# Ledger of designs, part 92: designed miniproteins, single chains, continued (4)

Each design is a single chain, and the fold is of that chain. pLDDT is the mean over its residues in the fold that is shown.

## One batch from the design tools (miniprotein)

Design m15194
Fold by ESMFold2-Fast:
Structure m15194 (fold): chain A 117 residues (1-117)
Amino acid sequence: MKKVSVELLIRTADPERAAEAVRKAVEKYGGKVELVGPNEIRVTLENVTKEQALEAAREIGRIADELGGTVEVVKADDPEFLEEIVRALGEGRTSMPNAAGGIAAGAAVAYDEKKKK
């Protein structure tokens, strides 16, 4: 199975709670969670399987949705994998993750602050 790396940036009003929840979700995959700004958390997954990265992305999407946050894909190994991560993030939440204007390399996935539109 292909080994992959991905970096996500989560923006939320409660970064400390988001960091704790995300850390618990990615700990089993050796994920790294860092508070990088007053409302920003960086999540790094390195040398994980594609399946592990997608499962982590679904959990991160759910956590961000529940805490009223947005998720941006900062780095992914290739455009195909970036598309799959964006989709997995969307599967973790009720709102569609397509407000950021693209899913190509470097694309941001902006979630609506409310469940619709």
Scores: mean pLDDT 70

Design m15195
Fold by ESMFold2-Fast:
Order: structure tokens, then C-alpha cells, then sequence
Structure m15195 (fold): chain A 56 residues (1-56)
């Protein structure tokens, strides 16, 4: 089915986000609460990017 294409797209979009978050955590020595908040914000941005890509 079409699930494999969506999975690849999700991985491609997630890779830069994961790298950016990891670097930000290391650089700023974020607390667990801040990491959780960052994760939520990045997840929302990720979902918005996926929505926009589906519209294209």
C-alpha cells in the first residue's frame, strides 16, 4: 500500500528535526521539562509540514 511512501517522507522530515533538537539539547543543557516541551513543539511543526506536503 501507500504507507511506505509516507513512512519514508516522515523519516526524511524527522532527520533534520532530530539533529537540530539533539544539538540544541547538548548546547543549552536543557532540563527534562524543557526537552518535553521542545518535543511537543517540534511534533506540531512536523505535523504541519506533513500537512503542507500532502496539499502539494
Amino acid sequence: GGLSERARLSEELAQPVVKEMTEEIKKNDLSMEEINELNRRQAERFRERLRRLREQ
Scores: mean pLDDT 69

Design m15196
Fold by ESMFold2-Fast:
Structure m15196 (fold): chain A 85 residues (1-85)
Amino acid sequence: ELERLRREAAETLLKVGTPEMTILARGLLEAETYEELLELIEKGLKAIRNILENEILSEEERKTLEEAKRRLEELKEEVREKLEE
């Protein structure tokens, strides 16, 4: 399931559409372990939270970021479950 989780996390970040998120998405696609994947998802979540707290956003931009945050939190939980197996 590593391949699926990498792809879904990368797609989630690409929907945000910033250069930082694109770089993180590339890193996600190259992650070889669940630990690497978790670290990159956590970086993505931190970046999204920072944008939501500090930037002036349109309603549509805020909605997109909130949806990406929710999806990444779900994927983070799935990765954590795999690390406990």
Scores: mean pLDDT 82

Design m15197
Fold by ESMFold2-Fast:
Structure m15197 (fold): chain A 71 residues (1-71)
Amino acid sequence: PEIEVTLASGERVTVTIAPEADPAAVQRTARNASLAVGTTPPEVILAELVAAGVDEASARRLVERMLATLR
């Protein structure tokens, strides 16, 4: 299934998640990751998003959008 997640910047991104994933947990993980993106390695953020049930392609797009918000 697809869900829309809102990053700390207010940007909304459509992501594909595993059928058994909790959408609320995915949203929480994405928001927390977007707050930590300047201090946490991108590889760690990617792994956390995938562990929460985000597919790898969506997780990579989320990390790219988060990095773009750092200026």
Scores: mean pLDDT 81

Design m15198
Fold by ESMFold2-Fast:
Order: structure tokens, then sequence, then C-alpha cells
Structure m15198 (fold): chain A 72 residues (1-72)
């Protein structure tokens, strides 16, 4: 569906922004994701990604967001 494609694209942009340390682009992607319906598994991976980011593991955070994009 178009919603699933938008969600996948936003999650991929979020992952790239996380790797780049681009806070403005992370916030843009987060705002878009708040307007979209995500499958529960993608939501879980986003929560795990947020936790990894909070622990300073940006690469793990990006990996989890890309996995969320794959299943969105």
Amino acid sequence: SMNARRASEALRRAAEAVRAGDIERMEEAARELETLDLPPEAQRLMVEGSHAYGQGDRERAAELLLEAARIA
C-alpha cells in the first residue's frame, strides 16, 4: 500500500539521519512516522532503535530502523 511505502521510506530516512547525526532530519522523519500506521513489529523495532540511540549505539539504532523499514 502507499502508506506502507511512505512508512518504509520515512524509516530509511530516519536510519540515514541517525548515522549522519542529523537531528533536524531525524525530527522530520519522526513527525512523518507519527502520521502513519505501522505494523506492531515495526513499532517494536523503532522502540528498540530509540533505546540503542539513547545508549550511544547509533549503528545499532540505524540497523533496527532499517529492519523496521523492511517489514513496514
Scores: mean pLDDT 85

Design m15199
Fold by ESMFold2-Fast:
Structure m15199 (fold): chain A 81 residues (1-81)
Amino acid sequence: SNEELAEEIVKRVPFIALEPDPKERLDKLKGLKELVEKNKEAVKPYAEELIKLLEPLLSDPDPEVREEAAELLELLRKLLE
């Protein structure tokens, strides 16, 4: 279900920050962004939790990871409006 998909997304987010390769972190963030864009209604109830979990990535050592995280956070904030 859409709720089960959103729960799986929330469970996967902490593992993005634990990925040692910045290219893999970037790819995971891009995949998450696409999944959020395609499933906005299912993700909306979890948007506040996802924002909190993703905020540490704004301080990621890789600038491309920081930029992608900032774009995803903006998308999630817009879902709450």
Scores: mean pLDDT 82

Design m15200
Fold by ESMFold2-Fast:
Structure m15200 (fold): chain A 64 residues (1-64)
Amino acid sequence: SMKEELLKKLEEKAKEVQEKFPEAKVTIDRETATPVVVAPTSELLHEAMEELSKRMRELIKELK
């Protein structure tokens, strides 16, 4: 389904962010397709969220 395809792409981007920030946990809520980011510090949380936003923006640009 389109939802499953979207979730797979979102999970791929989440994995890329988690690889860049190994102390953070980055995942996608499969029911709502909402990114969930958990980090040990507010600074790391902010950086991980910014990187995720950048990668999500790139993904949306490709979906035309």
Scores: mean pLDDT 80

Design m15201
Fold by ESMFold2-Fast:
Structure m15201 (fold): chain A 67 residues (1-67)
Amino acid sequence: SDKERLLRALRLKSEFKGTVSVKDVADVVHFLYGVDPEEVEAYLKEEFGSEEVSITDAVDAVMKYLG
């Protein structure tokens, strides 16, 4: 349920490009779960070493982060 909701939100935010910026992922996670966007952005930058990530990889990383 949460994974599917996050996947849909990120696909919409990316305009279905298949990749999304770390900042946009952090903003979506903040909106859906109330987590600090700076904390999520820092986590994703450490995990991927990149400002741009695939939606599938972003979803998997956020699900790990939320535990």
Scores: mean pLDDT 82

Design m15202
Fold by ESMFold2-Fast:
Structure m15202 (fold): chain A 81 residues (1-81)
Amino acid sequence: SELAEKVYEAVKAGDRDTAVRYLEQAIKEGKLDEAIEAVKKASEEANRPDLGKVLLDIAEALKQGKTAEEYERERVREIVA
């Protein structure tokens, strides 16, 4: 999958914003599971478990019908409320 490859390269480059955009595209195209596997593999190979955790949490929010912005707002509210 071209989307999974793009997610993999973005994660290896440490480019969170680009990776999030490809995850949003992946859910719209029904390819989110492939993109999630790319996140897991790339974050492990790059030794970036912090980035991998954030992207996997965003992917889970997307599976629940939330946007990435909605997930980030909820996370901020949990910290300050």
Scores: mean pLDDT 79

Design m15203
Fold by ESMFold2-Fast:
Structure m15203 (fold): chain A 61 residues (1-61)
Amino acid sequence: EVDKLAEEVQKLAKEKKIPVDEINKWLAEIVDEIEAKYPGKPVDIEEVQKEMAKKLIEKLK
């Protein structure tokens, strides 16, 4: 499932011609948001990755 979300992100980024630099900035912002939401607490990494991909897809729409 995470792999399919990553594939969708790559496809949308290519279709909208979003530069990799911009994608990296969005990823950093999303990571900061997730870290702020779960500061110092154990979190399921796979679930975090899914949330990151979902937020990226929303930004790419």
Scores: mean pLDDT 71

Design m15204
Fold by ESMFold2-Fast:
Structure m15204 (fold): chain A 69 residues (1-69)
Amino acid sequence: ALLPAEVVGVGYDPERGELTLVLRTAEGVDLEVTGRSKEEALAGLEALARRFRLEPATVAAARAAIEEV
């Protein structure tokens, strides 16, 4: 089965130059992707999605959230 998760949010820290995506599973486990660019964060999201078999809808929402920053 695919893992459902919700996009909690995307934050950008200008002092560190880091973009952080936070996803939360139905069990309340937080999954984080951090990158120094949108491209790095998107690559991290793709790796996380493959590892945990995230639902396509979750991946699409997370991708959109990264792209809006």
Scores: mean pLDDT 84

Design m15205
Fold by ESMFold2-Fast:
Structure m15205 (fold): chain A 78 residues (1-78)
Amino acid sequence: MLEEIRESIGERSKPIFEKILEKVEKMSEEELKKELYKLSKELGDIERVEELLKNTPEEKRIETIRVLVIHYSIVLES
């Protein structure tokens, strides 16, 4: 049952992932920050996101935000 759900989510997430990637690639740094806080608030994960960003080097911060936006968008759309 759990394995079947994971496989079903995997197939469903693949086209969602590609669509989210296209959207995220067109976003500015400010748009990415706004989207991340919106998504993390919706999923109740703000505290974890803030801690992760606090421990992320400045040069990797925007890429980390991009990855998190993709991750949370997939979770919300799945």
Scores: mean pLDDT 72

Design m15206
Fold by ESMFold2-Fast:
Parts: C-alpha cells; sequence; structure tokens
Structure m15206 (fold): chain A 120 residues (1-120)
C-alpha cells in the first residue's frame, strides 16, 4: 500500500494530498482520513477528491471528540474513493495523480491534516 500525509500547518483550514496511481491500476481504493484540531466542537469537516471525473466518493461524517487531557477538540472525517472503469483505464495507460482535499469550517481551527492510503 501507498500512504501519504499532508504537513500539519498551524492555522490552516484546508489540506491537500497528492496520490500518484501506479501504471498497473490494481489499487482501486483510496482511503482518506482528515483530522482537524479546534478550540471548540462544531467544526464541520469535509473530505473529498478534487477534480475527479474518474472516481466515485463515499463520505463518512466527521466525529468531534475532546480527549482527556487535551486542550483542543479533535474531529476526524473519512472518505473512501473507488476508481471508475474510465479512471482505471486512464491510470493503467498514463499514470494518474489523485488529489485529496480536506476542509474545516468552524471557529478556532488550529490545524488540519489529510492522510491518504491506497489499498488493493
Amino acid sequence: SLTATSPAVEGATSATVEIPLPADAKQLTVNLTGVVEADEPGTALTVSLQQSPYATITNTPATAVKKPGEKRVTATGTAQVSLSDEGRAYAAEHGATLKGVVTAVGDGVRSITLTATLSE
């Protein structure tokens, strides 16, 4: 499997990860996990694949939790992405780069990261 994680940047409300697909398109599933740290619960987290005419996305709602001893609230959103038949054919012929994007909307967003993992 291939895993890529965006850098954590203080004050950022968006993060992007680029995932190169192998020319042999055996890996058709991308798992996206977005994590936001905020001062307050209620931050809305959206995980998506940017500019993806070749992929289908299934989103899981974000869960906001404050862990014991933590100064901030953490919310985690997930999405699974499957390549369409056209996307699979394109990746096999040309290689393709998928762009995962996570965006947080809410007060007191402190950092946001996106992790992407390819699975066969």
Scores: mean pLDDT 67

Design m15207
Fold by ESMFold2-Fast:
Structure m15207 (fold): chain A 67 residues (1-67)
Amino acid sequence: MGDATVAAVRAALDQAQKDLRDNGKKSGSVTATATADGVTVTVSADWEAEVVDGKEVAVLLDPVVTV
């Protein structure tokens, strides 16, 4: 994965985690954009809450990557 793609995926996941923890949502949709080394990447994904290692976390579903 390119650095811009990793950054965009991380930003989308961080938005989903905020919706889960701060707004009490259990599912939703997120879109995030990141730029690295002159490349701009947008990631759009639905997300849902899952329990991983005994903790509730947001996971991205069917992420669409646009470069």
Scores: mean pLDDT 79

Design m15208
Fold by ESMFold2-Fast:
Structure m15208 (fold): chain A 103 residues (1-103)
Amino acid sequence: SPAFEKAIAALKAALEALKEAIEAQKKGDVEKTIGHILDAIGHLIEAEEVLKNSDIPEAVRKALEEAIEHLQKAMLAILRGDLEEAEKNLKKAEELLEKAEAE
């Protein structure tokens, strides 16, 4: 569905922004780290709005909501400087997005 494709695209964009935030954080670039986190927040808001206003199958909706939770956990981990926890949560989000696309 167009709504599902839009939600997936937004969540993949959020995931990519957070990967870029991790790389900026590793370099000590605070301004770029915050910029990429703000980009990720924008994409997460878009995904949540699509999910709220769309008839998506329950199993797919649950996988996307769990992906959002892991992306949020990754974001908080980046802000704490816990990059290992951030990367773990990004990997889990990526796996959940792949599962949603397979259904």
Scores: mean pLDDT 86

Design m15209
Fold by ESMFold2-Fast:
Structure m15209 (fold): chain A 87 residues (1-87)
Amino acid sequence: DIWESLVRMLSSVMGLIALNPKNFDKLADESAKVAKFLKKTLPDEYQDLKKEALENFQKAVDEASAKYPEYKDKLNQALEAFKKELE
């Protein structure tokens, strides 16, 4: 529950960043930092929670892409950076 809420908050924060056009150019780098933070902060639970973290982040990216389709490629780059860091 606490971890699920934390992942939802982090995904929401990234979504808010994606909804601000001034931050779109930094989105991939910020996404990688978030993934690295999750991996280091919750190493013992990481494997079990990896899928949930990815699904919540994907949802935030999808919602932002629907709202700003012109930035879809940058938003997908952010998602790929997140996936790579989780690997």
Scores: mean pLDDT 66

Design m15210
Fold by ESMFold2-Fast:
Structure m15210 (fold): chain A 78 residues (1-78)
Amino acid sequence: AAAAELAAKLDRALALLGLGALRRKNNEEPSAEEIALARELEAALPELAAALHEAGVSKEELVARTEAALAARLEALA
């Protein structure tokens, strides 16, 4: 189980997604880090999905948790 690794990837993804939302609000292009993260997430999605499925997390639950965490990060960055 790579729970710590999965948690670290999720935290990093949420932080960078929050930054990306601020940049889009300011009509800025995505940063190199945001582009790299998008590619990393695309490559890791099958592995991450399998790990979350094994943990009993539904797709709908994952989306809801991600949206809630992103909203909290955006509020903290404002």
Scores: mean pLDDT 61

Design m15211
Fold by ESMFold2-Fast:
Formats: C-alpha cells, sequence, structure tokens
Structure m15211 (fold): chain A 94 residues (1-94)
C-alpha cells in the first residue's frame, strides 16, 4: 500500500486538477506555486506535517481567490473540502 506521504501527494494532485478544471486564473497560479513548494520541501526531506502546513497555506489562499472571483460552485467546494479533510486525516495519523 502507498505510504502516508504518497497518499498525501495523490490527494494534493487531485486538488490541483480540481483547480485546473474549475479555478480562476489567479487561483490556478496560487495552487501551482503551492504544489511547487510542496515538491521542493519533499526533496529537502521535510516532514509530512511541514509539507501539509505549506500546502494548507496555499490551499487557503487559492480558495479565498476562487471565492473572490465568484468561480467556486457549491459542488466544487464540497469536493475540495472532502479532499482537504482526507489530507488532514492522513497527516494526523502519520
Amino acid sequence: MPSPMEKFLELVEEIRKLFLEHGSEEAKKIMEEGYEKVLEAKKKGASLAEIHKIFGEYAEKAIKEMRRAGKLSEETLKKLFELLHQISEITREA
């Protein structure tokens, strides 16, 4: 079975794809920057908790930007929060 880190990265990729399909241009940029920071931190040997904190900060900024732009549907928001909840569960148990 995949490690907690591998599961975390799979969920991050699902959230990234969700923003690519439904996000505003600015929200997409924020999410891509966050994804790059996550990969850089992993390469440097950061803990799952540290990587989760980095991702959480960028995810919050991207959600705020989506909400500001009026591009966030209720269905997309529900999927996004479900994925974020799964990330939090994996990180807490790791």
Scores: mean pLDDT 81

Design m15212
Fold by ESMFold2-Fast:
Structure m15212 (fold): chain A 63 residues (1-63)
Amino acid sequence: SGRAALATVAARLGLSEEEARRLGLELAQKGKQGDKQGVDALIERAGLTPEQADRLATAAVIA
């Protein structure tokens, strides 16, 4: 179930499913740690909006 959500988000962002999983998990980990600067840097580097990053992190955690 979560895998299908992750695949959909990855396709919409132009990422491979594995790239999306790694990026989403890293975003979730940094978010949990309170590393706002690290989260912001990842979002900027990946060309994501904060909303897209939140969806990606959520999908990766439940995949």
Scores: mean pLDDT 82

Design m15213
Fold by ESMFold2-Fast:
Structure m15213 (fold): chain A 77 residues (1-77)
Amino acid sequence: MDELRARVNELAQDPRFRPVVEAAIQEILALPESIRAAATEAVYTTLVKQMSDPAATPEQVRDAVRATLAATVAALA
């Protein structure tokens, strides 16, 4: 987790992705406490994967995060 958090924080220094990362964190915080840890890991993994692609757009990252959140909530809630 600490490594994922550090990588997300590093990638969030790009002003193109900062709003997407901030929105993802807010959506995680709105989830029930029981699923927040799993949602954090899944979403941060998706953020790192998507933002590591130099051709990635903020819209593609946002869509991937939303899909990951929906899948995690459906699996655990």
Scores: mean pLDDT 80

Design m15214
Fold by ESMFold2-Fast:
Structure m15214 (fold): chain A 71 residues (1-71)
Amino acid sequence: SDAGALDLTGLSDREKAELLVKRADELASQGKYELAAWLYDLASQLYLQAGDPDKAKEAQKKSQEALKKAQ
């Protein structure tokens, strides 16, 4: 099962996506919108790979909002 993969040193796609969103939120709070947007986009892709389309759409929306603020 997917739960068994957590025994490995590497993070799952879902765990990577969660960390990227957290880091992107921190960067956005610091005004680093271009970098935040890039991390949100990566998180969206990882959520899709993890089978979580709702979280992927949320991350993609945050990426677009950050790109708009970067201008």
Scores: mean pLDDT 80

Design m15215
Fold by ESMFold2-Fast:
Structure m15215 (fold): chain A 114 residues (1-114)
Amino acid sequence: KIKEIEKLIEEVKEALEKKINYEEFKELLIKITLKLKEIFGIDTSEFKEKFDKEELLDIALAQLIEFMSEVFGLDKETVEEIIKNSEKSIENIEELLELLIKYLKYLKERIKEE
């Protein structure tokens, strides 16, 4: 679990260094969301069969919004605005990638307590 999350953190850091665009960000968010579900014992094979790429993105974004609300105490409207603004510039995507790294680090620390 910890090693798998560390690998995801490195992948997000690499994306941040590469200054990925919004399309690449969507792919990365879906990938990380599915991998996190797998790490926590959820079978994702049915997700890939039942949900298209846009539906998987909606699931991934919903999880990111819930995380931001729970851990940082941000209201859902604020997180939705950050996501909406990410479509306009690479700088906003970098902000989302940094938040995703914080989320993965938070999950890693919680697993260490087990």
Scores: mean pLDDT 72

Design m15216
Fold by ESMFold2-Fast:
Structure m15216 (fold): chain A 86 residues (1-86)
Amino acid sequence: MHMSRQKALDIISQMQKDIEAGNQDTIKIVQQIEDYIRNKDYDSVIKIIQTKLNASKEVAEAMVKIMDDARKAFPDESMLIKKFPL
């Protein structure tokens, strides 16, 4: 749904701002998410997004799709979230 994708993009945008500000907690969460995406462990990504970012399952699934699409576009990038929006 349009709403779930927009909320996913809003969360990604906020995480990008937190990383640029040097927020170590956000950096650790993003590193965990990106590691799970590289390993194609999407269920673990969904769980982290729901529990650590307090997002719905639909928003978490939208974030997984956005981040997996970025991983395919930038396979050698260690921190995919810096490439959003693409």
Scores: mean pLDDT 75

Design m15217
Fold by ESMFold2-Fast:
Structure m15217 (fold): chain A 66 residues (1-66)
Amino acid sequence: MFRVGDRVEVTGLLAKLAKHEVGIEEGDLATVVDIAADGRVTLKFDSTGKTITIPLAALPDYVRKV
């Protein structure tokens, strides 16, 4: 279960899929900054300050809670 303000760690799967868009690597930290009513979650990465949006249902495959 994810909530706004949660700290998460990038998995190897997310790093492979999003590396070139946001410049993230496996083990990078992010914060959940929004969870939309339609089930979309916005993550903000510490290293780059960039954001991505991922479906909540897919989020456990892409990040781990710290």
Scores: mean pLDDT 82

Design m15218
Fold by ESMFold2-Fast:
Structure m15218 (fold): chain A 92 residues (1-92)
Amino acid sequence: MLEAARRAAEVVLKNADTLIEEAKKRGYPEVVALIKGLAYAAEAGDPQSALEVVRAAGRSLTPEQKDFLIELLRKAGADEESIAAVREALDA
């Protein structure tokens, strides 16, 4: 889980501007905040903070927003293990 979370956060950091624009176009400010939090955790090299950011967001995101985030991560090139770790943390 921790290594998968690190890889997911690194994918977000690499693609942050694109992911933020897509979330803004969809009208999901909560997803924008999550992307920024994940990018910050990746830049800090802190996979524990990345998991905490995802878990915190999971408490406020709708199922549609969660599915949209997973779609964005998949399009950005996140592997299936990283996607599974993010989905598990969102639903925790």
Scores: mean pLDDT 83

Design m15219
Fold by ESMFold2-Fast:
Structure m15219 (fold): chain A 61 residues (1-61)
Amino acid sequence: MEEQKEIDEALEKVRYAAEHIDTMTPEEAREALEWAEKAIQAGKKLDGDTVARLRNAAATA
């Protein structure tokens, strides 16, 4: 289903962002958080440490 494809894409984007979090701009981290929230709303479980790191990067603006 199209919804599953969008969720899989969101998870891939979150994974990429987590790997590059130290070089990300706060804007890129905010976008990654939006993808993470979309995945969580769809019933996917994300690692809490990964989400916390993204929130911290987004707050560094």
Scores: mean pLDDT 75

Design m15220
Fold by ESMFold2-Fast:
Structure m15220 (fold): chain A 113 residues (1-113)
Amino acid sequence: MKEELRKKADELVKEAQKHIDSGNLKEAADLFEKAAELYESLGTPEDLVRAARFYATSAILYAEAGDIEKAKKFVEKARKLAEQLESLGRTEDAEFIRKAVEYAEKLIEELEK
């Protein structure tokens, strides 16, 4: 069961990457969101790292696509997971996620003018 969920999440990530290559940023963000939700549901520290990274990626892509509401939602999700990862001793992973979140927040600020 968990292996099937990871496989589905991995396949969603591959599809999202194809949409990025085609310039379909919103569709890519939607797929990374779905992948992140599946990784988060698995609950291991490694899966939570994947979830946080893909939530941060979704936030960036939603911001670049002009979807400020979704971008803010996934900034919040990624930031909360980064705090949890820091508490688990995953300091390097948490720092990477925070940098991605900071980049998404800068994009959101530019769009809210």
Scores: mean pLDDT 88

Design m15221
Fold by ESMFold2-Fast:
Structure m15221 (fold): chain A 62 residues (1-62)
Amino acid sequence: DPSALTQEEWDALVAEVSGLTPEERERLLKEVAQQVKAGKIDPELLRRAGAFTDLEARRAAA
Protein backbone atom coordinates (compact mmCIF):
# COMPACT_ATOMS: atom_id res chain seq x y z
CA ASP A 1 0.00 0.00 0.00
CA PRO A 2 1.81 3.15 -1.26
CA SER A 3 0.03 5.39 1.25
CA ALA A 4 1.02 3.27 4.26
CA LEU A 5 4.20 3.70 6.26
CA THR A 6 6.80 0.96 5.89
CA GLN A 7 7.64 -1.11 8.98
CA GLU A 8 10.95 0.78 9.26
CA GLU A 9 9.19 4.18 9.08
CA TRP A 10 6.63 3.09 11.68
CA ASP A 11 9.33 1.73 14.02
CA ALA A 12 11.27 5.01 13.61
CA LEU A 13 8.10 6.96 14.52
CA VAL A 14 7.53 4.74 17.59
CA ALA A 15 11.17 5.34 18.60
CA GLU A 16 10.67 9.10 18.15
CA VAL A 17 7.57 9.18 20.40
CA SER A 18 9.27 6.89 22.97
CA GLY A 19 11.77 9.73 23.52
CA LEU A 20 8.99 12.14 24.54
CA THR A 21 8.69 13.28 28.16
CA PRO A 22 5.33 12.82 29.96
CA GLU A 23 4.69 16.56 29.42
CA GLU A 24 5.39 16.26 25.68
CA ARG A 25 3.12 13.20 25.43
CA GLU A 26 0.24 15.09 27.10
CA ARG A 27 0.87 18.06 24.79
CA LEU A 28 0.70 15.79 21.72
CA LEU A 29 -2.62 14.29 22.86
CA LYS A 30 -4.04 17.76 23.66
CA GLU A 31 -3.01 19.01 20.20
CA VAL A 32 -4.80 16.06 18.56
CA ALA A 33 -7.95 16.74 20.63
CA GLN A 34 -7.86 20.47 19.84
CA GLN A 35 -7.41 19.86 16.10
CA VAL A 36 -10.28 17.34 16.06
CA LYS A 37 -12.56 19.87 17.79
CA ALA A 38 -11.45 22.56 15.30
CA GLY A 39 -12.07 20.22 12.34
CA LYS A 40 -8.45 20.47 11.13
CA ILE A 41 -6.75 17.20 11.97
CA ASP A 42 -3.18 16.73 10.70
CA PRO A 43 -2.61 13.13 9.50
CA GLU A 44 1.00 13.23 10.76
CA LEU A 45 -0.20 14.26 14.23
CA LEU A 46 -2.70 11.36 14.20
CA ARG A 47 0.11 8.97 13.22
CA ARG A 48 2.24 10.19 16.14
CA ALA A 49 -0.67 9.64 18.54
CA GLY A 50 -1.17 6.16 17.05
CA ALA A 51 2.55 5.40 17.43
CA PHE A 52 2.33 6.44 21.08
CA THR A 53 -0.62 4.05 21.59
CA ASP A 54 1.37 1.27 19.89
CA LEU A 55 4.38 2.04 22.13
CA GLU A 56 2.20 1.70 25.25
CA ALA A 57 0.91 -1.67 23.95
CA ARG A 58 4.48 -2.85 23.28
CA ARG A 59 5.61 -1.81 26.78
CA ALA A 60 2.60 -3.55 28.37
CA ALA A 61 3.50 -6.76 26.48
CA ALA A 62 7.17 -6.61 27.52
Scores: mean pLDDT 70

Design m15222
Fold by ESMFold2-Fast:
Structure m15222 (fold): chain A 61 residues (1-61)
Amino acid sequence: SVEDIKKMVENSLRMIDRLTDPEQRERAIRDLRTSLRELEGLEFKIEVSPDGSIKIEIKPV
C-alpha cells in the first residue's frame, strides 16, 4: 500500500540521516532511488538540499 511505501521511505531517510560519511550517504540515496524506481503506480521526486537534507515527494500516477 502507499502507507507501507511511505513507512519504508521514512525508515530509509532516518537511516540516511544517521550516516556521517558522505560516501555512505550517497550510496544509501542511490539505493533508495533504485528501490523507488522499481515501484509501479507511484511518482517519486527526490531532492537533496545544499545542507544535505533530503526531501521525498510521493504521489499516485
Scores: mean pLDDT 73

Design m15223
Fold by ESMFold2-Fast:
Structure m15223 (fold): chain A 67 residues (1-67)
Amino acid sequence: MIEEKVEKITEELAEHMKSLGLSDEEVEILSYAIREGAKLKLEVAKVEPEKVLEELKKRLDEYVKSK
C-alpha cells in the first residue's frame, strides 16, 4: 500500500535527520514535507520507493550542509 511505503520512507528519513543533529521541531516540519512529497512521487509520478528514499536523503544532506 502507498501509505505503508510513505510511512517507511518518512520514518527512515526522520531517523537520518536526528542523526544529523536536527532539532525535534525541524524533524517534525521536514517529516511533514517529506510525507507529502513522497506521496506525490509514489502516487502521481509512479517513482520507485527506493529512488524516492535516495533522492530525499540526498536533499536532506544538502539542506544540512547549507546551514
Scores: mean pLDDT 78

Design m15224
Fold by ESMFold2-Fast:
Structure m15224 (fold): chain A 79 residues (1-79)
Amino acid sequence: MLTLPEELVALLEELVRRSRSAEELERMLREAGLDVAAEAVRASVEGDEEKIIEAMKRLLRALGREEDLELLEKKLAEG
């Protein structure tokens, strides 16, 4: 099974802890090369539900979280 890389989880936790705002978190994620995660944060700040969902799908796909991506897509299709 594909699992979330532990190093990426640790990096995300550290950046969240150090950031003072969503905008700062987005900038720090981009500087760390986590562009997909940064785009998810931006979509959240903009309040665009469709963009947030698409950004989350891309993040899950990039992290190899195929089971979580499939579950998300099924829930969206049911709503």
Scores: mean pLDDT 64

Design m15225
Fold by ESMFold2-Fast:
Structure m15225 (fold): chain A 95 residues (1-95)
Amino acid sequence: PRAVLAEALARSEEDAVEVMEELVRLQERHVREGWSVEEAERDYRRLLERWRREGKITEGRVEVMPAEEARERHLRNAERVDAGDRRLVSLLLTE
């Protein structure tokens, strides 16, 4: 199975919370309504571009990859947040 991984570096910890909450709501919608990898990638890219224009994130990327690789990278991101990288946002959606 493939996965869509969305990663962003927010300008502040407060912005990271907002960005994460919005990404989670989008993930919940995809799970509830059904999704394709292509649709999810497009939706997450659109959201990150909006956040970039609003100045809430400094960096962001959306990548489609094998689900195992995406889970490992998402876990590594969670470890970075736990270690104090509180502006880092990571969201994973797996097939």
Scores: mean pLDDT 88

Design m15226
Fold by ESMFold2-Fast:
Structure m15226 (fold): chain A 56 residues (1-56)
Amino acid sequence: SLQDEAGALARQAAEGRISVAEAARRISELTGVPVEARDGEELGREVTRLIAQGLL
């Protein structure tokens, strides 16, 4: 699911496997809406927001 994919991207960024910017870019592509985050905490909040809005 889109939610599982976005969660995996956020987790990879938290683990330092990809950059936060790369994870945000890929989540933007998955949802079709702009996603921006400066750090993993902000990225986590963005994922939560997108889930709450029904975009994930």
Scores: mean pLDDT 84

Design m15227
Fold by ESMFold2-Fast:
Structure m15227 (fold): chain A 80 residues (1-80)
Amino acid sequence: MSPREEFERVLAEIERILAEIEAYVAAHPDDTELRAGLDGVRAQVEYARALYEQGRYEEALEVGRVALRDARALLERARA
């Protein structure tokens, strides 16, 4: 699997998780930590997308993997 292909898979998984977290944010509008966490992951995704658009696929994948880890941790916290 190329870094480009792996990034596309990582990005799709992050987008799925972010959609689920957004539903929890909507259900818990006073959870400011959850919202801040969501905003942080979104900022990481924007940075990874910028690297990808520049053809920097390996760097985009590194940032994407960090964002995915953070998104998963945030979702686990939201479900608890």
Scores: mean pLDDT 87

Design m15228
Fold by ESMFold2-Fast:
Structure m15228 (fold): chain A 99 residues (1-99)
Amino acid sequence: SLEEAEKYLREAQKALSEGNYDEAIKLFEKARELAPPDSEVYVRALINLARAYLKRGDFEKAEAALDEADKHWKNMTPEQRDEYLALRAEVARRRAERL
């Protein structure tokens, strides 16, 4: 349900802010599974999954989450588009630093 998706999203954001990236990823995945694909909550879960993967150093999974989010670009808020673009830039920067 949407209400359950929103609850998991809030719990995941708390875990992310506390540096518990593995827990945050699990909770964002649950939020994504429960959210309707065209919903704001679904896109927010994908963007935050990318952020959590990036924090964990998993650039490949971060890119995969961003690729999925890109499919919903037209349904993004301006704030979500800004976050998406910032995360794309950060993934590119972090990958370049590994070379």
Scores: mean pLDDT 86

Design m15229
Fold by ESMFold2-Fast:
Structure m15229 (fold): chain A 75 residues (1-75)
Amino acid sequence: GLKKYEEELKKAYEILRKAGLDVRRYIGGNAIIKAYQIEGVSVDDAQAKLNALLATLTRQQYLDFLSKEIIKINK
């Protein structure tokens, strides 16, 4: 659910920061995909993992979380 997505996104941002990337350039699923790529996962496998994660969310939970993260990143 939402908590698993939030934890995975938080983990993704930490991976991006440790790699020296500007996290403001990566939003939601793009951050997760980029983090998987840094960890050596192919783009296709990263997309499949993200799709499985997103399938655990309702549309409303995803939209609400995405809007809050966009605001937080652009701060």
Scores: mean pLDDT 73

